# Designs tried in a protein design run: designed miniproteins, single chains, continued (2). Part 95

Each design is a single chain, and the fold is of that chain. pLDDT is the mean over its residues in the fold that is shown.

## One batch from the design tools (miniprotein)

Design m7506
Fold by ESMFold2-Fast:
Structure m7506 (fold): chain A 83 residues (1-83)
Amino acid sequence: MIDEREVLRALGYMYAAIGDLLASKGDYEAAGELYEKAAELLREAGAEPSEVAEALLKAAEAYEKAGDEERAEELRREARELE
């Protein structure tokens, strides 16, 4: 049987890893989008709130570096609600 939660968690980790790669290359806008998708997938997979918050904070940092402070603050707020 295919474990949907295992697949979603694996995809979340992959999206975060690709986000890390893009951020290292200075593609902060794309990195932010991938970190947001990682947070969404991890949440659907039932991952720990701390793992979801980590992905959201990475997305916020990426958007801040891309110049999107409004989106960065929104994601930081969402991450704080998971503490």
Scores: mean pLDDT 85

Design m7507
Fold by ESMFold2-Fast:
Structure m7507 (fold): chain A 83 residues (1-83)
Amino acid sequence: MEEAIAEARAALPEEPELAEQLAKAEVYLKEGDYEKAVEYLEKAVALRPDYATAWAALAEAYAKLGDEEKAAEWRAKGEAARA
């Protein structure tokens, strides 16, 4: 976890808080803790509402939790951003 946060912060030095939330979300997605992944992805979206990568990750996490309606909502946002 701490190593992933350090790597993310090094990659995104102008937005360390965003990098930290994204790194935590990625670790929890990898571990299968989708509830925690959603928590950190929502924090990332709160910092950067138009961050399409976080929307796609939220869609995946909600789908893994069985919340197909929320997964569809975030998936639609991610698809619209691809245009």
Scores: mean pLDDT 75

Design m7508
Fold by ESMFold2-Fast:
Structure m7508 (fold): chain A 67 residues (1-67)
Amino acid sequence: EEELLRKIAEIFAKKAREKGVPQDVIDEALKLPPLQAIVRLSKAALDAGLSNDEVARIFREAVEEAK
């Protein structure tokens, strides 16, 4: 459901910010629908210097915390 995806996006955004993604990028991403927000945040994390493995780990953590 969209509510679950929104919660995942919010938690993913928080973890991405902790890893160095700028707050303004987070704020812009979260204006998008939840699925698009997750995609935008993943790209922003990679652009901020996170590896694909780190992005995948953060996403998995966000999914587990959202449940």
Scores: mean pLDDT 83

Design m7509
Fold by ESMFold2-Fast:
Structure m7509 (fold): chain A 66 residues (1-66)
Amino acid sequence: KLAEAGELLALAYQAFSQEKYEEAVKYATEALELLKSLKNPDKELVEEAQELLKEAQAKLAEQQAA
C-alpha cells in the first residue's frame, strides 16, 4: 500500500544516514517493489526509491571495497 511504501522509504533513509547501506538497499528495494505492484504508483516516490537504491548500492560497494 502507498503508506507502507512511504514507511519503507523512511526506514531506508534512516539506515542510509547511519551508514547501514545493506539495510538501506533492503528497504529501498522493498519500497520500490511495493510501488511497482500498484496500478497507479506515485511516480515521484518510484523515482525517489530508485535513486536511493542506486546510491545505497554504490555506497555499499565502496564499503565492501575497504
Scores: mean pLDDT 78

Design m7510
Fold by ESMFold2-Fast:
Structure m7510 (fold): chain A 56 residues (1-56)
Amino acid sequence: MAEELREQLRKAGEASIKAGETTDGEAQKYIDEAIKLGQPVAEASRAGVRAEVAAA
């Protein structure tokens, strides 16, 4: 059960590494935008996801 989430996260990590190697410039812009939006929205997003999971 937790294993499926783990593998999905691992795949996302590997894809991110490969994308960074191939498209370091564009990947960097995407990361910068996420950071800018960033820390407060990330916390709100985590709270939202947790609430949705609890509601489901």
Scores: mean pLDDT 56

Design m7511
Fold by ESMFold2-Fast:
Formats: sequence, structure tokens, C-alpha cells
Structure m7511 (fold): chain A 60 residues (1-60)
Amino acid sequence: THERRQRLAERALEAQKKAKSAEEGKEAAERAAREEGVPATVTASTDANGNIVVTVDFAP
């Protein structure tokens, strides 16, 4: 549902802020997706400035 997707997006942003590495952020966001029951693909990377970026792609 839309509410679960919104909650997952918020949790992914928190994971991004708290993560010490891209791997940690990805794992935290994937855990959130499982807990919220939202089918999504999580990708995490480090940008050119060294910031962790977590992206959540919702299944259609």
C-alpha cells in the first residue's frame, strides 16, 4: 500500500543518514522492506563526496 511504501522510504532515508557504509545502509533498508512487507529492490552506493546514498525501487 502507499502508506507502507512511504514508511519504507522514510526508513531508507534514516538508514542512509545513520549508515557508516553503503553495505550497512543497503542491509538496513532491505530489513525495513521485509518488515513493512513491501516488494522493493534496494541499492546503496557512495557518492563522489563520500556520502552514502540508499535507493529503493518499488516493484510495479
Scores: mean pLDDT 79

Design m7512
Fold by ESMFold2-Fast:
Structure m7512 (fold): chain A 91 residues (1-91)
Amino acid sequence: AKIKVITVKVSDTTVKATSLEPLKPGKKYRVTVTVSGRGTGEAVVYSDGSVEKSGPLADRLSASLTEDGRIEVTLTGLAPGETATFTIEEI
């Protein structure tokens, strides 16, 4: 199921998405980022904080757990006029 996220512009080149609710114990979550005209990146985040990244934007993604167990994902290197869309889904 998809979970709710908050997206915040950190700088002109960086956006951050945070899950609204903590991760469920023993579950893993897929984060997908899409940048129009550039492609996608994925991160699989485990409840222990382990992360697996893939896709064309993987080198521009970082993902971690906050102290309260929420997923936090940062995308860097946005160009002027680019927008990023984040989706988080339990898998």
Scores: mean pLDDT 80

Design m7513
Fold by ESMFold2-Fast:
Parts: structure tokens; C-alpha cells; sequence
Structure m7513 (fold): chain A 107 residues (1-107)
């Protein structure tokens, strides 16, 4: 529910491409990545947590982090709909963030 409401609000924010909207979207992406860390800790998935931390340390984008974690899940046969949905949301929001950055730069 909360994730759907956040997606709707972010689509509304895209109608006003400004620094405030950009900051709100970046903060939401950080929150979602922390939720992914929490899920890996709860599942005692040390390999998944280590991969996430390595991708963050390398400075990978949230969308790239989500892509690599979805690949990891598929390779390991992990069937967790909550985690999969969360990673798909991160990819979607990162695409919105990049479009918003481009719109602000074009001003």
C-alpha cells in the first residue's frame, strides 16, 4: 500500500521538475535500499547483504543495484515476492529520478 501511494505521489511530482522533488525521490530510494538490507538481515542472507553493500560501495545507481540483486535472486532460486517487488520498485523510481535530473538540467 505505502509503495503504491509513494509511486503515485512521485508521478505527481514529475509534473514539477525541481530540486525539492529530486531530493524527495533520492530520499525515498535510500529508504527502499535500507528496506532491502533489513529483508536480507531478516532472512540471514549474508551473501545477498554482502552483494548489496559491495554495490553501494562501488557507487552503483539504485537501479543497477536492483538489477544485480534480481539477477542474484534468479541465480540462487530465491522466490521472495516482497523482495522482488521492492527491487522492481527501486528500478522504476531510479528511472523516474534520471528523467527528473534530465528535466532539471534542461531548464
Amino acid sequence: DTIKEQEKKLKELLSQPDEKTLKELEERLKSLIESVKTLFRKKNDEEGLKLLEELIKKGESPGKIADKLLEYMKKKGINDETLKNLLERIKFLDEILEKLKAAIKAK
Scores: mean pLDDT 79

Design m7514
Fold by ESMFold2-Fast:
Structure m7514 (fold): chain A 79 residues (1-79)
Amino acid sequence: MELLEKGKKLKEEGEKAYKEGKYEEAARLYGEAGSLFEKAGDYKGAAEALRKAAEALEKLGKELAAGFWRIVAGAQELL
């Protein structure tokens, strides 16, 4: 099954990226894997991959949120 096999490869690449701290790349790879699993009819595999993509995006979102609050704090000191 072409789609399932490709999805598994992308999931493995996503896991490697996640372990290396490349959360944006991991989220993208897991998201693509989830889409392929869904097209292949592997809804359980799709759900797992998309959950991992969400976890990677959550880590990235927390970093962006921290950066935003740092900027806001700095602006308040200038006022």
Scores: mean pLDDT 73

Design m7515
Fold by ESMFold2-Fast:
Structure m7515 (fold): chain A 67 residues (1-67)
Amino acid sequence: MNGAEAAAEAAKRAAAEGDGEAAGLHSTGFMINGGSPEDAGRAGRAAAEGDAEAAAKHATLSGQSAL
């Protein structure tokens, strides 16, 4: 749970800074730590497509669902 939340926050921060590559990497991290795999997958896909805003939103949702 804590690992998933930390990874989601890191992905959100990276996406806000326009770093889609880092956002995608952190999306994989919180999926492994028990975050929502569906939202983690959406965050990674959005980051790969250059959509930092969508990546940040889905990363946050993945972390929240770990609660």
Scores: mean pLDDT 61

Design m7516
Fold by ESMFold2-Fast:
Structure m7516 (fold): chain A 95 residues (1-95)
Amino acid sequence: MEERRRRARELANKGIEYLEKSAEVFEQAGETEVAEAVRRMADTAKQALDSGNYEGAALAIEAGARYVLEHSTSPEAKKYAEEALKYAREIREVL
């Protein structure tokens, strides 16, 4: 249904936004290599989304969020990663 695709797209864009916010926290902390890795995962999610691969976008968002949770000691970055995980799960629920 077009409605499911529209919702999946909105949720994916939110998840990507939170991954990008996480990357900004790492960049500000001087952890440029970690920030670059998170941005690449966000870009993978964007490419999947642009191809209409909503499941692939959800998987990329989930992988990026887990990476942030694994490498961050920042409460702010962890909060953004938790939001990204939430949106990745919601994408799968609407598909």
Scores: mean pLDDT 84

Design m7517
Fold by ESMFold2-Fast:
Structure m7517 (fold): chain A 100 residues (1-100)
Amino acid sequence: SLEDLLEEFRERSLTASLDEIERLALLTVARAVAHLRRQYPDLPEAELAAFEERLLALASEMMAAIKAGGYTREVIEREVERFARGVLELAREVAARAAA
């Protein structure tokens, strides 16, 4: 379901306005945090908070990179993909620590 969530984010972002990309990224962050809380109910709140903070930083980096790149489709596609991969990598990292 996290991979499906990220695919939805990719697809919707490619035809979205800049404001909508930001909104979709924040929604994706909230849904990724909710996914980990549901999947690993014994995860400390401090670890979920740190995960959320890292995802919000990725969203901020994506938006800054799109603005710096001049809002071209190629830059948007690259930075959207970078954000989606970053979310998945961080989620897997938290899941691996939860399973240890």
Scores: mean pLDDT 87

Design m7518
Fold by ESMFold2-Fast:
Formats: sequence, C-alpha cells, structure tokens
Structure m7518 (fold): chain A 71 residues (1-71)
Amino acid sequence: GATKEELAIKANNAGVELQKQGRYDEAIVAYSEAIRLKPNFAEAHNNLGNALKSLGRYDEAIKEYEKAVEI
C-alpha cells in the first residue's frame, strides 16, 4: 500500500493541478491533506501560502511561508 509520504506527495501534486485550474479552495484542501500526512513538507506549506495569497488571505499565507522556511 501507499506510504504516508507517497500519499502526501500525491495530495501536493493534486493541489498544484487544482491551483493551475484556478480551483483555489480545492487546492487548499489538497495541500492541507499533504501537510497532515507530512507536517515537515516545505513545498506543501509554500504551495498552501501561494493558494491563500491568491484568495487574498494574506495573514494565513505569511504563516504558511514562515513554516516552509523553518523546515
């Protein structure tokens, strides 16, 4: 079966594809799932920040970018 790491990578990749389609709310759900499976996933935190920024959720975006750089 798939490992938590493999599932986290798949969730992050799904988020990227959703974000490319402008489906930011769904991308946030996918990135959040990636982070739940792998909390120290810098790319997923950065991608979540970008999606939040696209929705004007700047304070939340900054917190996710800070988490990405701490990893």
Scores: mean pLDDT 90

Design m7519
Fold by ESMFold2-Fast:
Structure m7519 (fold): chain A 60 residues (1-60)
Amino acid sequence: MTREELIKKGEELVKQLEERFPGSELAKEARSTFEELVKNDASEKTLQLFIDSLERALAE
């Protein structure tokens, strides 16, 4: 995936987490982490690890 594709995927997964667990600490943490990763120009590898973590959380 390109950086732009990873950012798009991350946004989609964070939204899914917010919809599934509205107002939860988990959803708030995921949103905050995603915003920090985008703001700080995190590497593609770091973005992929974040995405993998969110996919795992949503896989229940």
Scores: mean pLDDT 80

Design m7520
Fold by ESMFold2-Fast:
Structure m7520 (fold): chain A 60 residues (1-60)
Amino acid sequence: EPFLARVVEDFTAKTEDELTLKKGEKVLVLDEFEDGTWLVESLSTGEVGLVPKDKLEILS
């Protein structure tokens, strides 16, 4: 089930599968992977990509 999260630290994509995010942005988490990456959709741009989960804070 998708849930909201906030970016707590800037992240710059290093691969085409990753998404660049700025601190304070909100994302919708679409999927969670065992290696600690989450598939997210940026609410500001609508882009989808992978980010490390430690860059995100779950919102209720």
Scores: mean pLDDT 82

Design m7521
Fold by ESMFold2-Fast:
Structure m7521 (fold): chain A 61 residues (1-61)
Amino acid sequence: MKMEQQRQAVEDLKRSLRTLHERGLVDEETMKRILKRAVEVGGFSDDLVKELEKTIEELVK
């Protein structure tokens, strides 16, 4: 599917956010700002955006 490239980008972003959070380099607010900017330039579908938002929420709990 043409969306396979978007899925890979989302997985790469999730992995990067998890790594940065695990190392204590970013807080929840910073991760949300990164996500907002990636969405603005990446053209992600609403479902992929929600998946990224849930990932951030899970990481900060």
Scores: mean pLDDT 75

Design m7522
Fold by ESMFold2-Fast:
Structure m7522 (fold): chain A 64 residues (1-64)
Amino acid sequence: DRDRAREYIREAERLLDSLPDPPPEAVEKLEEARRYLEEGDYRRAYEFALEAIGILNEHRRRQS
């Protein structure tokens, strides 16, 4: 589902922008999500976006 993949990518981008020093792993996952979205692989785009969100949330918890 393209709209769902786009929504989660946007959410990951918002989280990444909120951090002054985001982990490289999260950036890589978000880049993969964008690539799959452009290729029409919405399932993989969604999965990689969720992984990026997970990494970003874990990093934020550790910084608090």
Scores: mean pLDDT 82

Design m7523
Fold by ESMFold2-Fast:
Structure m7523 (fold): chain A 60 residues (1-60)
Amino acid sequence: AAVDENAAIAQRSVEFFRRGLSPEEAREEALKEGLPEEVAEQIARGVAVIRRAREARAAA
């Protein structure tokens, strides 16, 4: 079964990336919104993955 929370985490990671936040800034913002530390860490990881993929594409 799909976990809706994982989809929401991925979508929020994209939103924070679009705002120009670093992974560290995204984690801090998620914590300020009252999200659990585990969720904030997953969002920060998501932002890092998006940045890495975009950097690789820009270099190609």
Scores: mean pLDDT 77

Design m7524
Fold by ESMFold2-Fast:
Structure m7524 (fold): chain A 70 residues (1-70)
Amino acid sequence: SEEARRQAEIERLRALADGYEGAASAYEYVANLLLEKGDVEGAEYYRKLAEEYRRKADELRKKAAELEAA
């Protein structure tokens, strides 16, 4: 049904968003470890990756919310 396909797409988007958020948290953890070791450049690299992945997660959650609201 149309409703089943829509629900599947919402769940797919949410699962992808959860994946990006998980990756962002892992990169942030690595950035903090590198800061503790004095690797400022490495920490900055992973911090930027975490920010990018959080942005992707937010966009996917926005799409899922729009589908749920319609």
Scores: mean pLDDT 90

Design m7525
Fold by ESMFold2-Fast:
Structure m7525 (fold): chain A 94 residues (1-94)
Amino acid sequence: KEALVEFLVKYAKLTEEQAQEVADIILRRKPDLTEEDIKAFEEKHKALIDEVRAAPEVTRQDIVTLLSALLADLGIKLTPEEAQRLARIIEESV
């Protein structure tokens, strides 16, 4: 949980509260998620992460792209309710 929250704060530019809410959604679907899984994602998608970090202003689309890549890599299929909650958090972040 801690490593995922730190990832979301650093790369998705979410507040700690928003990152906790997103992490809770992800961990319900993948409770066995490890710090090593997150590091593997960072290595695989380094170019995407670097682009988001280098951007002078992080857009809603950048956050959507990053989170979509993460969910796909983790094999997570969100329910309509989870997807709607995630969309709301992203809308509030930018």
Scores: mean pLDDT 74

Design m7526
Fold by ESMFold2-Fast:
Structure m7526 (fold): chain A 59 residues (1-59)
Amino acid sequence: MEEEAEEAILSAVEFAKKNGATEEQRKYILENLPELAKKAGLSDEQIERVVEKAKEILE
């Protein structure tokens, strides 16, 4: 389900931050998130929401 995909993506982002992802790695994650979320079947609104949450997590 789309909600499960959102949670999986955000969990991966949180895991990356907890494991000390570099600024370059964080930028790479944020740059590729919209494409990956779209391929996972998320709507444009869901993609925007996931990207914003990911930015908050990685800050």
Scores: mean pLDDT 77

Design m7527
Fold by ESMFold2-Fast:
Structure m7527 (fold): chain A 71 residues (1-71)
Amino acid sequence: DVEKKVEELFKLYKEILEKEKKGPLSEEELKEYEKKLKELYEKLKKEPEKANELMRKYRPEIQKLIDEVEK
């Protein structure tokens, strides 16, 4: 289910944000999150049309999260 995988991707971004608010991520934690994100992106690439439609719908929310991390 592509929708569930997109929701899982959002959940990971929120988890990263919450941890960064409490302190910098360790090198170990960064590697673990990078691996999880890569695995989800590989799965989403298998259904690119559905993934792109859902990502476009959620892109403003993702961009908002990224902007909050970078500020």
Scores: mean pLDDT 70

Design m7528
Fold by ESMFold2-Fast:
Structure m7528 (fold): chain A 70 residues (1-70)
Amino acid sequence: EIEEKKKKAEELLKEAGDYSRKAGQEMTRVINEGLRRGEVDEALRRAQEIGDEADKKMSELINEAKKILE
């Protein structure tokens, strides 16, 4: 049923969006903490790791949504 597929795809896309939002918030927190503590290089490294993990997770969710809609 196409309506069930659309609902599942929408849920996956919503998860991807939520994951992106949460990752952005966490990256901001990590950078601010690093600036406060004078640990800028370490904070930038941690923020990059968070961004990389978020990109991977979002790509997986988006690809799964695409497969469902096929």
Scores: mean pLDDT 83

Design m7529
Fold by ESMFold2-Fast:
Structure m7529 (fold): chain A 60 residues (1-60)
Amino acid sequence: MKEKALEAIAEYLKKTLGLDEETARKLAEEVFGKSLEELTQIPRIDKELAEKILEIEKKY
């Protein structure tokens, strides 16, 4: 399930932030398992994006 969550997060980040696949995957790995507060400390991640990442992670 972790791999499916990472793929889904990376795809969402690629579409939302306009990142290439490698950068999106690295960012997905950095955000996986983090709390809302921790996610919002990342410069590219606002509260709305952080909440969406947590929703995707919860689904998988």
Scores: mean pLDDT 81

Design m7530
Fold by ESMFold2-Fast:
Structure m7530 (fold): chain A 85 residues (1-85)
Amino acid sequence: SAAELARIEALLRRGDAASVLGLLGVTRPPEPDEETLAALANVPEELREAVASAITAYRDHLLSQGASEEEARATADRLIAAVSR
């Protein structure tokens, strides 16, 4: 939902990847893909992996809810852009 996306975006902008994973019910963070990690090169190294894992988890969540690959990628790209500024 739009409200869920806005909440996740706000949490990730704060570097609060743990709360994003909690909202998604994820107990173990997924391994972030290399493309997402590369896109987050300007995020501090200490936060980069956790933020990438949270974005990957949300993409997977959207796909599990019936979102298209295109919609899930567009949302992930939006979250990457939001945390990269």
Scores: mean pLDDT 81

Design m7531
Fold by ESMFold2-Fast:
Structure m7531 (fold): chain A 75 residues (1-75)
Amino acid sequence: MEEEGKKIMDEAVEKVREIGKKYGLPDDLIDSYAALARKAVEEAMKKYSVEETRKRAEQIVQSIENAAKIIADSR
């Protein structure tokens, strides 16, 4: 369980950093979004099953990508 949770967290953080680079976000904003994704997955692991945690991690990553796209489109 702990090992799977760490993989879900690491994958979500990696995807967020890739999204940030893809949309040209400032490094500080990328770090902030990565920290938010990590915290969200950590909290989900305390409350939900591994399967539900994975689904919520995907939702958080998607929300961050949507935010990154809006920021990029506003420039």
Scores: mean pLDDT 82

Design m7532
Fold by ESMFold2-Fast:
Structure m7532 (fold): chain A 81 residues (1-81)
Amino acid sequence: HHHHMQEALEEYRKYRQELVDRDVAALEKIKGPEVAEAFRLLTEPLLDEASLSAEIDYRKALNRALKMTPEEARALIEKHH
């Protein structure tokens, strides 16, 4: 029942992706699609990182998205195009 480290990281990535998908859907309803897309881009580097630092960075990204304007979101998305 114990996973190898690699299998545990894959389960963690799946769990993180599930949380991102949930929070993106919620942000789209509350703040609009631009803020939801900006949040997705901010959290993409964190999907492979199973650490306390990544958990803190995820919470910071969520708090940033909740305070983000559509104009700020569009500027962030443009940097990734």
Scores: mean pLDDT 78

Design m7533
Fold by ESMFold2-Fast:
Structure m7533 (fold): chain A 64 residues (1-64)
Amino acid sequence: SMEEEIEKLLEEARKAAEEGKYKEAGRLLQQAIDLAKQMGDEELLKKVEEEAERIEREGVRRAI
């Protein structure tokens, strides 16, 4: 299902961020956001966007 694909993308993005691969994490997060928008699931979209913001802030902080 699309929900399962989104969860997979979020898990892959978290792993990429843990490895310092923030560009790859950002790409995976964008794919998850795009899928959530296609589903029209506002709760899922909010969760994906919150996770994306968390990873983005952490990546910037750790890269500096």
Scores: mean pLDDT 77

Design m7534
Fold by ESMFold2-Fast:
Structure m7534 (fold): chain A 80 residues (1-80)
Amino acid sequence: MIEELKKLMEEFAEKVTSPKAREQILEDGERLVEAVKRKDYASAIAAVMNIIAVSLEEGQLELGNEFAKKAIKLADEAMK
């Protein structure tokens, strides 16, 4: 489900208000996809934490939590 995870991160990036936050979410999304491909749980967790932190800084924590929850589910399924 790597393709679904990438699409989810692109959709999340489009919903954030700041161009800087959008760029950061896309970068962290790519790191998450790479970590999932390598089955690197530590790097995957770090990427999700960064996505949540960016959402908090932008005042969009609820949106970030919603997308982080979906990303965790897709990442878990992809790493099985």
Scores: mean pLDDT 81

Design m7535
Fold by ESMFold2-Fast:
Structure m7535 (fold): chain A 83 residues (1-83)
Amino acid sequence: MEAEEHYNKGLEYMKQEKYEEAIAHFEKSIAASTDPKLIAKSHYNLGLAYRRLGKLEEAKEAFEKALEYDPNNELAKKLLEFL
């Protein structure tokens, strides 16, 4: 699926510590997806990438969006407490 392909590409860039490229692919995954679970995962990883870049306001917004789609994401809740 197009959305899942972008999500996986984002994860590849995260592994390479290429956070700006990862962000672009997670945003494309969100735009292409109708699956709430994939949208939640993409927002969560978008938040992680922003946090790595020191963009704490954008990281907070992304984690809040991840929780809208997956309220049970305990890691997103924890990361919001430390922002």
Scores: mean pLDDT 88

Design m7536
Fold by ESMFold2-Fast:
Structure m7536 (fold): chain A 98 residues (1-98)
Amino acid sequence: SLVQQLVQAIGRGDVAAVRELREQISKEVGKEVGGLYFLDSKLALLLPETIELLEQGGVPAYISLEEAEKRGYVLSEEVYTVTLPNGTKERIQLLLKK
């Protein structure tokens, strides 16, 4: 899935792939994708901030769902199952802009 590819692109620090996959997923769901919510860990990741950190040679910073909601994001209805590089399966919802 595109969401699986996005998680892998973030993991390898591929900023160009993160930008392109964000745009493709946003077109498919009909709303701007601003982040990912990891249901099992209860952690949110905002894509604009993640892109900025990766461009600086940094690592992604996780925030709470409450903080993401305060920044104007809402959860997608659809839940995606992704496989991380270590073989762990994670359930993800998209964080969408209003």
Scores: mean pLDDT 87

Design m7537
Fold by ESMFold2-Fast:
Structure m7537 (fold): chain A 80 residues (1-80)
Amino acid sequence: MEKEINAGLADIVLAVGKLLMEKGDYETAIESFEKAIKLAEEAGDRERLAVAYENLSIAYEKMGEKDKAEEYRKKAQEAR
């Protein structure tokens, strides 16, 4: 039950983060993706965790933080 709820919340938070990325609000998008990571971890959902890390990597790349972007890209690969 809690895992299913957390997975659903992760989907909502991922969608919010993606919308913020489209608006160019990368800092708030990062906060949304970090929340999605926590929810995916609590759900034990490695695919949602990987998606959250992939989006977080893209957000950091858009902010010019290339080292963090590469770190989260690697974490996305490890989560799968």
Scores: mean pLDDT 81

Design m7538
Fold by ESMFold2-Fast:
Formats: sequence, C-alpha cells, structure tokens
Structure m7538 (fold): chain A 96 residues (1-96)
Amino acid sequence: SVEDELRRILETLRSDAPPEEKLAAVKKVIEMIISEPEKFKGHDDALVEVLEAGLRHPDPEVQEAARKAVQLILKYFKELFSDEAIERLKQALAEV
C-alpha cells in the first residue's frame, strides 16, 4: 500500500542509512507523485511527515529533493490534498 511505502521511506529518512539511500527514498516519492498522484489522496498525514522529514534533513541533496517534491504538489496537485496538509507543507518549506 502507499501508506506502507511512505512509512518505509520515513523510517529510512530517520535512520542512519547512507545519504544516497535517503536521497533515493525521496526521489521515489517524487516519481510516485508524478506517475500516480491520486494514490496519495487520503494519505495526507503520512506524505506530509515524509516531506517534512526530507525538508529538515541535514543533507542538502535530500533537502533539495524534498523541496522539489513539495513544489510539484503546490504547483500541480494541490486539489488532491487537504487545506491543512497544504498549509503544513508551505510552513515547512518556509522554515528551511
């Protein structure tokens, strides 16, 4: 399920995994947003947690990938997410 994939990605981002594995995890989220954005409908909290973790990550490549994911959502996929989820993403983006 998308929720299980997002949980695994969040665990990777919060672990001591190598930066390249964390970057790959965020890039997978970007790919999922581009290819199957409707899969995230109803999974707002899980997706926001993953993207917030990416935006606040100390690795600049991971941060930049998360920034691109948030910008894609705000530009093309806002209608698939709750107003609360969108405001959380905007706030997290502004704090980085």
Scores: mean pLDDT 83

Design m7539
Fold by ESMFold2-Fast:
Structure m7539 (fold): chain A 64 residues (1-64)
Amino acid sequence: LDEKAKEEAKKILTEKLGLSEEVAEKVVELINAGDFEGAIELLQKHSGLNEVQARVAVADLSKL
């Protein structure tokens, strides 16, 4: 993800999913590193999303 895509992803994570900026930053870092399973697990722990919902969210964010 470029810098603009990272900022957009953080805004979605904080504004729509209610994550803190610190957690949102970590999710974006995991996606950018290709660690999609790590990003999915982190989203589940901090957002209350189930695995399917978290997987869809990570896939959508990776396309930014």
Scores: mean pLDDT 80

Design m7540
Fold by ESMFold2-Fast:
Structure m7540 (fold): chain A 81 residues (1-81)
Amino acid sequence: SKEDVKKYIVEKLIENGVSKSQAEKIAREIVAEIKVENPTVNDIIKAILDLIGKGKLSFKAPIPVGKNLEEMLEAMLSVLG
């Protein structure tokens, strides 16, 4: 669900040093970009990239290498700011 995705993004951002308030703000923006009720990992990645393209989000560092979509999403969240 979108609510589960929001919680996942918040937890991952906090694990990577983002404050709770900023993590909740970023997660809300990502979830608002998603148009499906049960997002896949690919839907979340597309939402992040769309927000980057619009200048709404930025990467603070080069994205670490991921071996699959799940690892790529975690790598992207580790460098989001």
Scores: mean pLDDT 82

Design m7541
Fold by ESMFold2-Fast:
Structure m7541 (fold): chain A 66 residues (1-66)
Amino acid sequence: MKSAEELYKEVKEAYEEMKKNEHLFPLLSPAAQRQYRAAKELLEKLLKKSPEEIKEIFEELLRKGE
């Protein structure tokens, strides 16, 4: 499975991609806009954590999804 460092890098890249696409936000449906805001806030919180903490969170998310 992905390393803690690799997961941290993916979170950072996802956050930067969201910021890059901020100008497209008004083109989304209201439901998609809420999802976008929630995802962006989650990524911001994850970027404040250590790589090990991010890995733990992703393991918990995988348990809930599968």
Scores: mean pLDDT 73

Design m7542
Fold by ESMFold2-Fast:
Structure m7542 (fold): chain A 73 residues (1-73)
Amino acid sequence: DTAAAVARANAALLATGKATLSPEEVREAALAGGLSEEAAERAGELARRAGGEEVSTATAGAAVAEAAIAAGE
């Protein structure tokens, strides 16, 4: 389900150990969490628009959640 996919994606983001993430890393974490390719691309695009090439883990998590919710509708 969407909540489980978001939780797994957040676990993947935290597992990087990085303070900031690229939009590509956000996309990869979303895919690892089980989001569709479309939702993962959206998560990366949202992260890019919010912070450019380096985004905080909080911004990355928000982008993943927004993309997953949009895909679930």
Scores: mean pLDDT 76

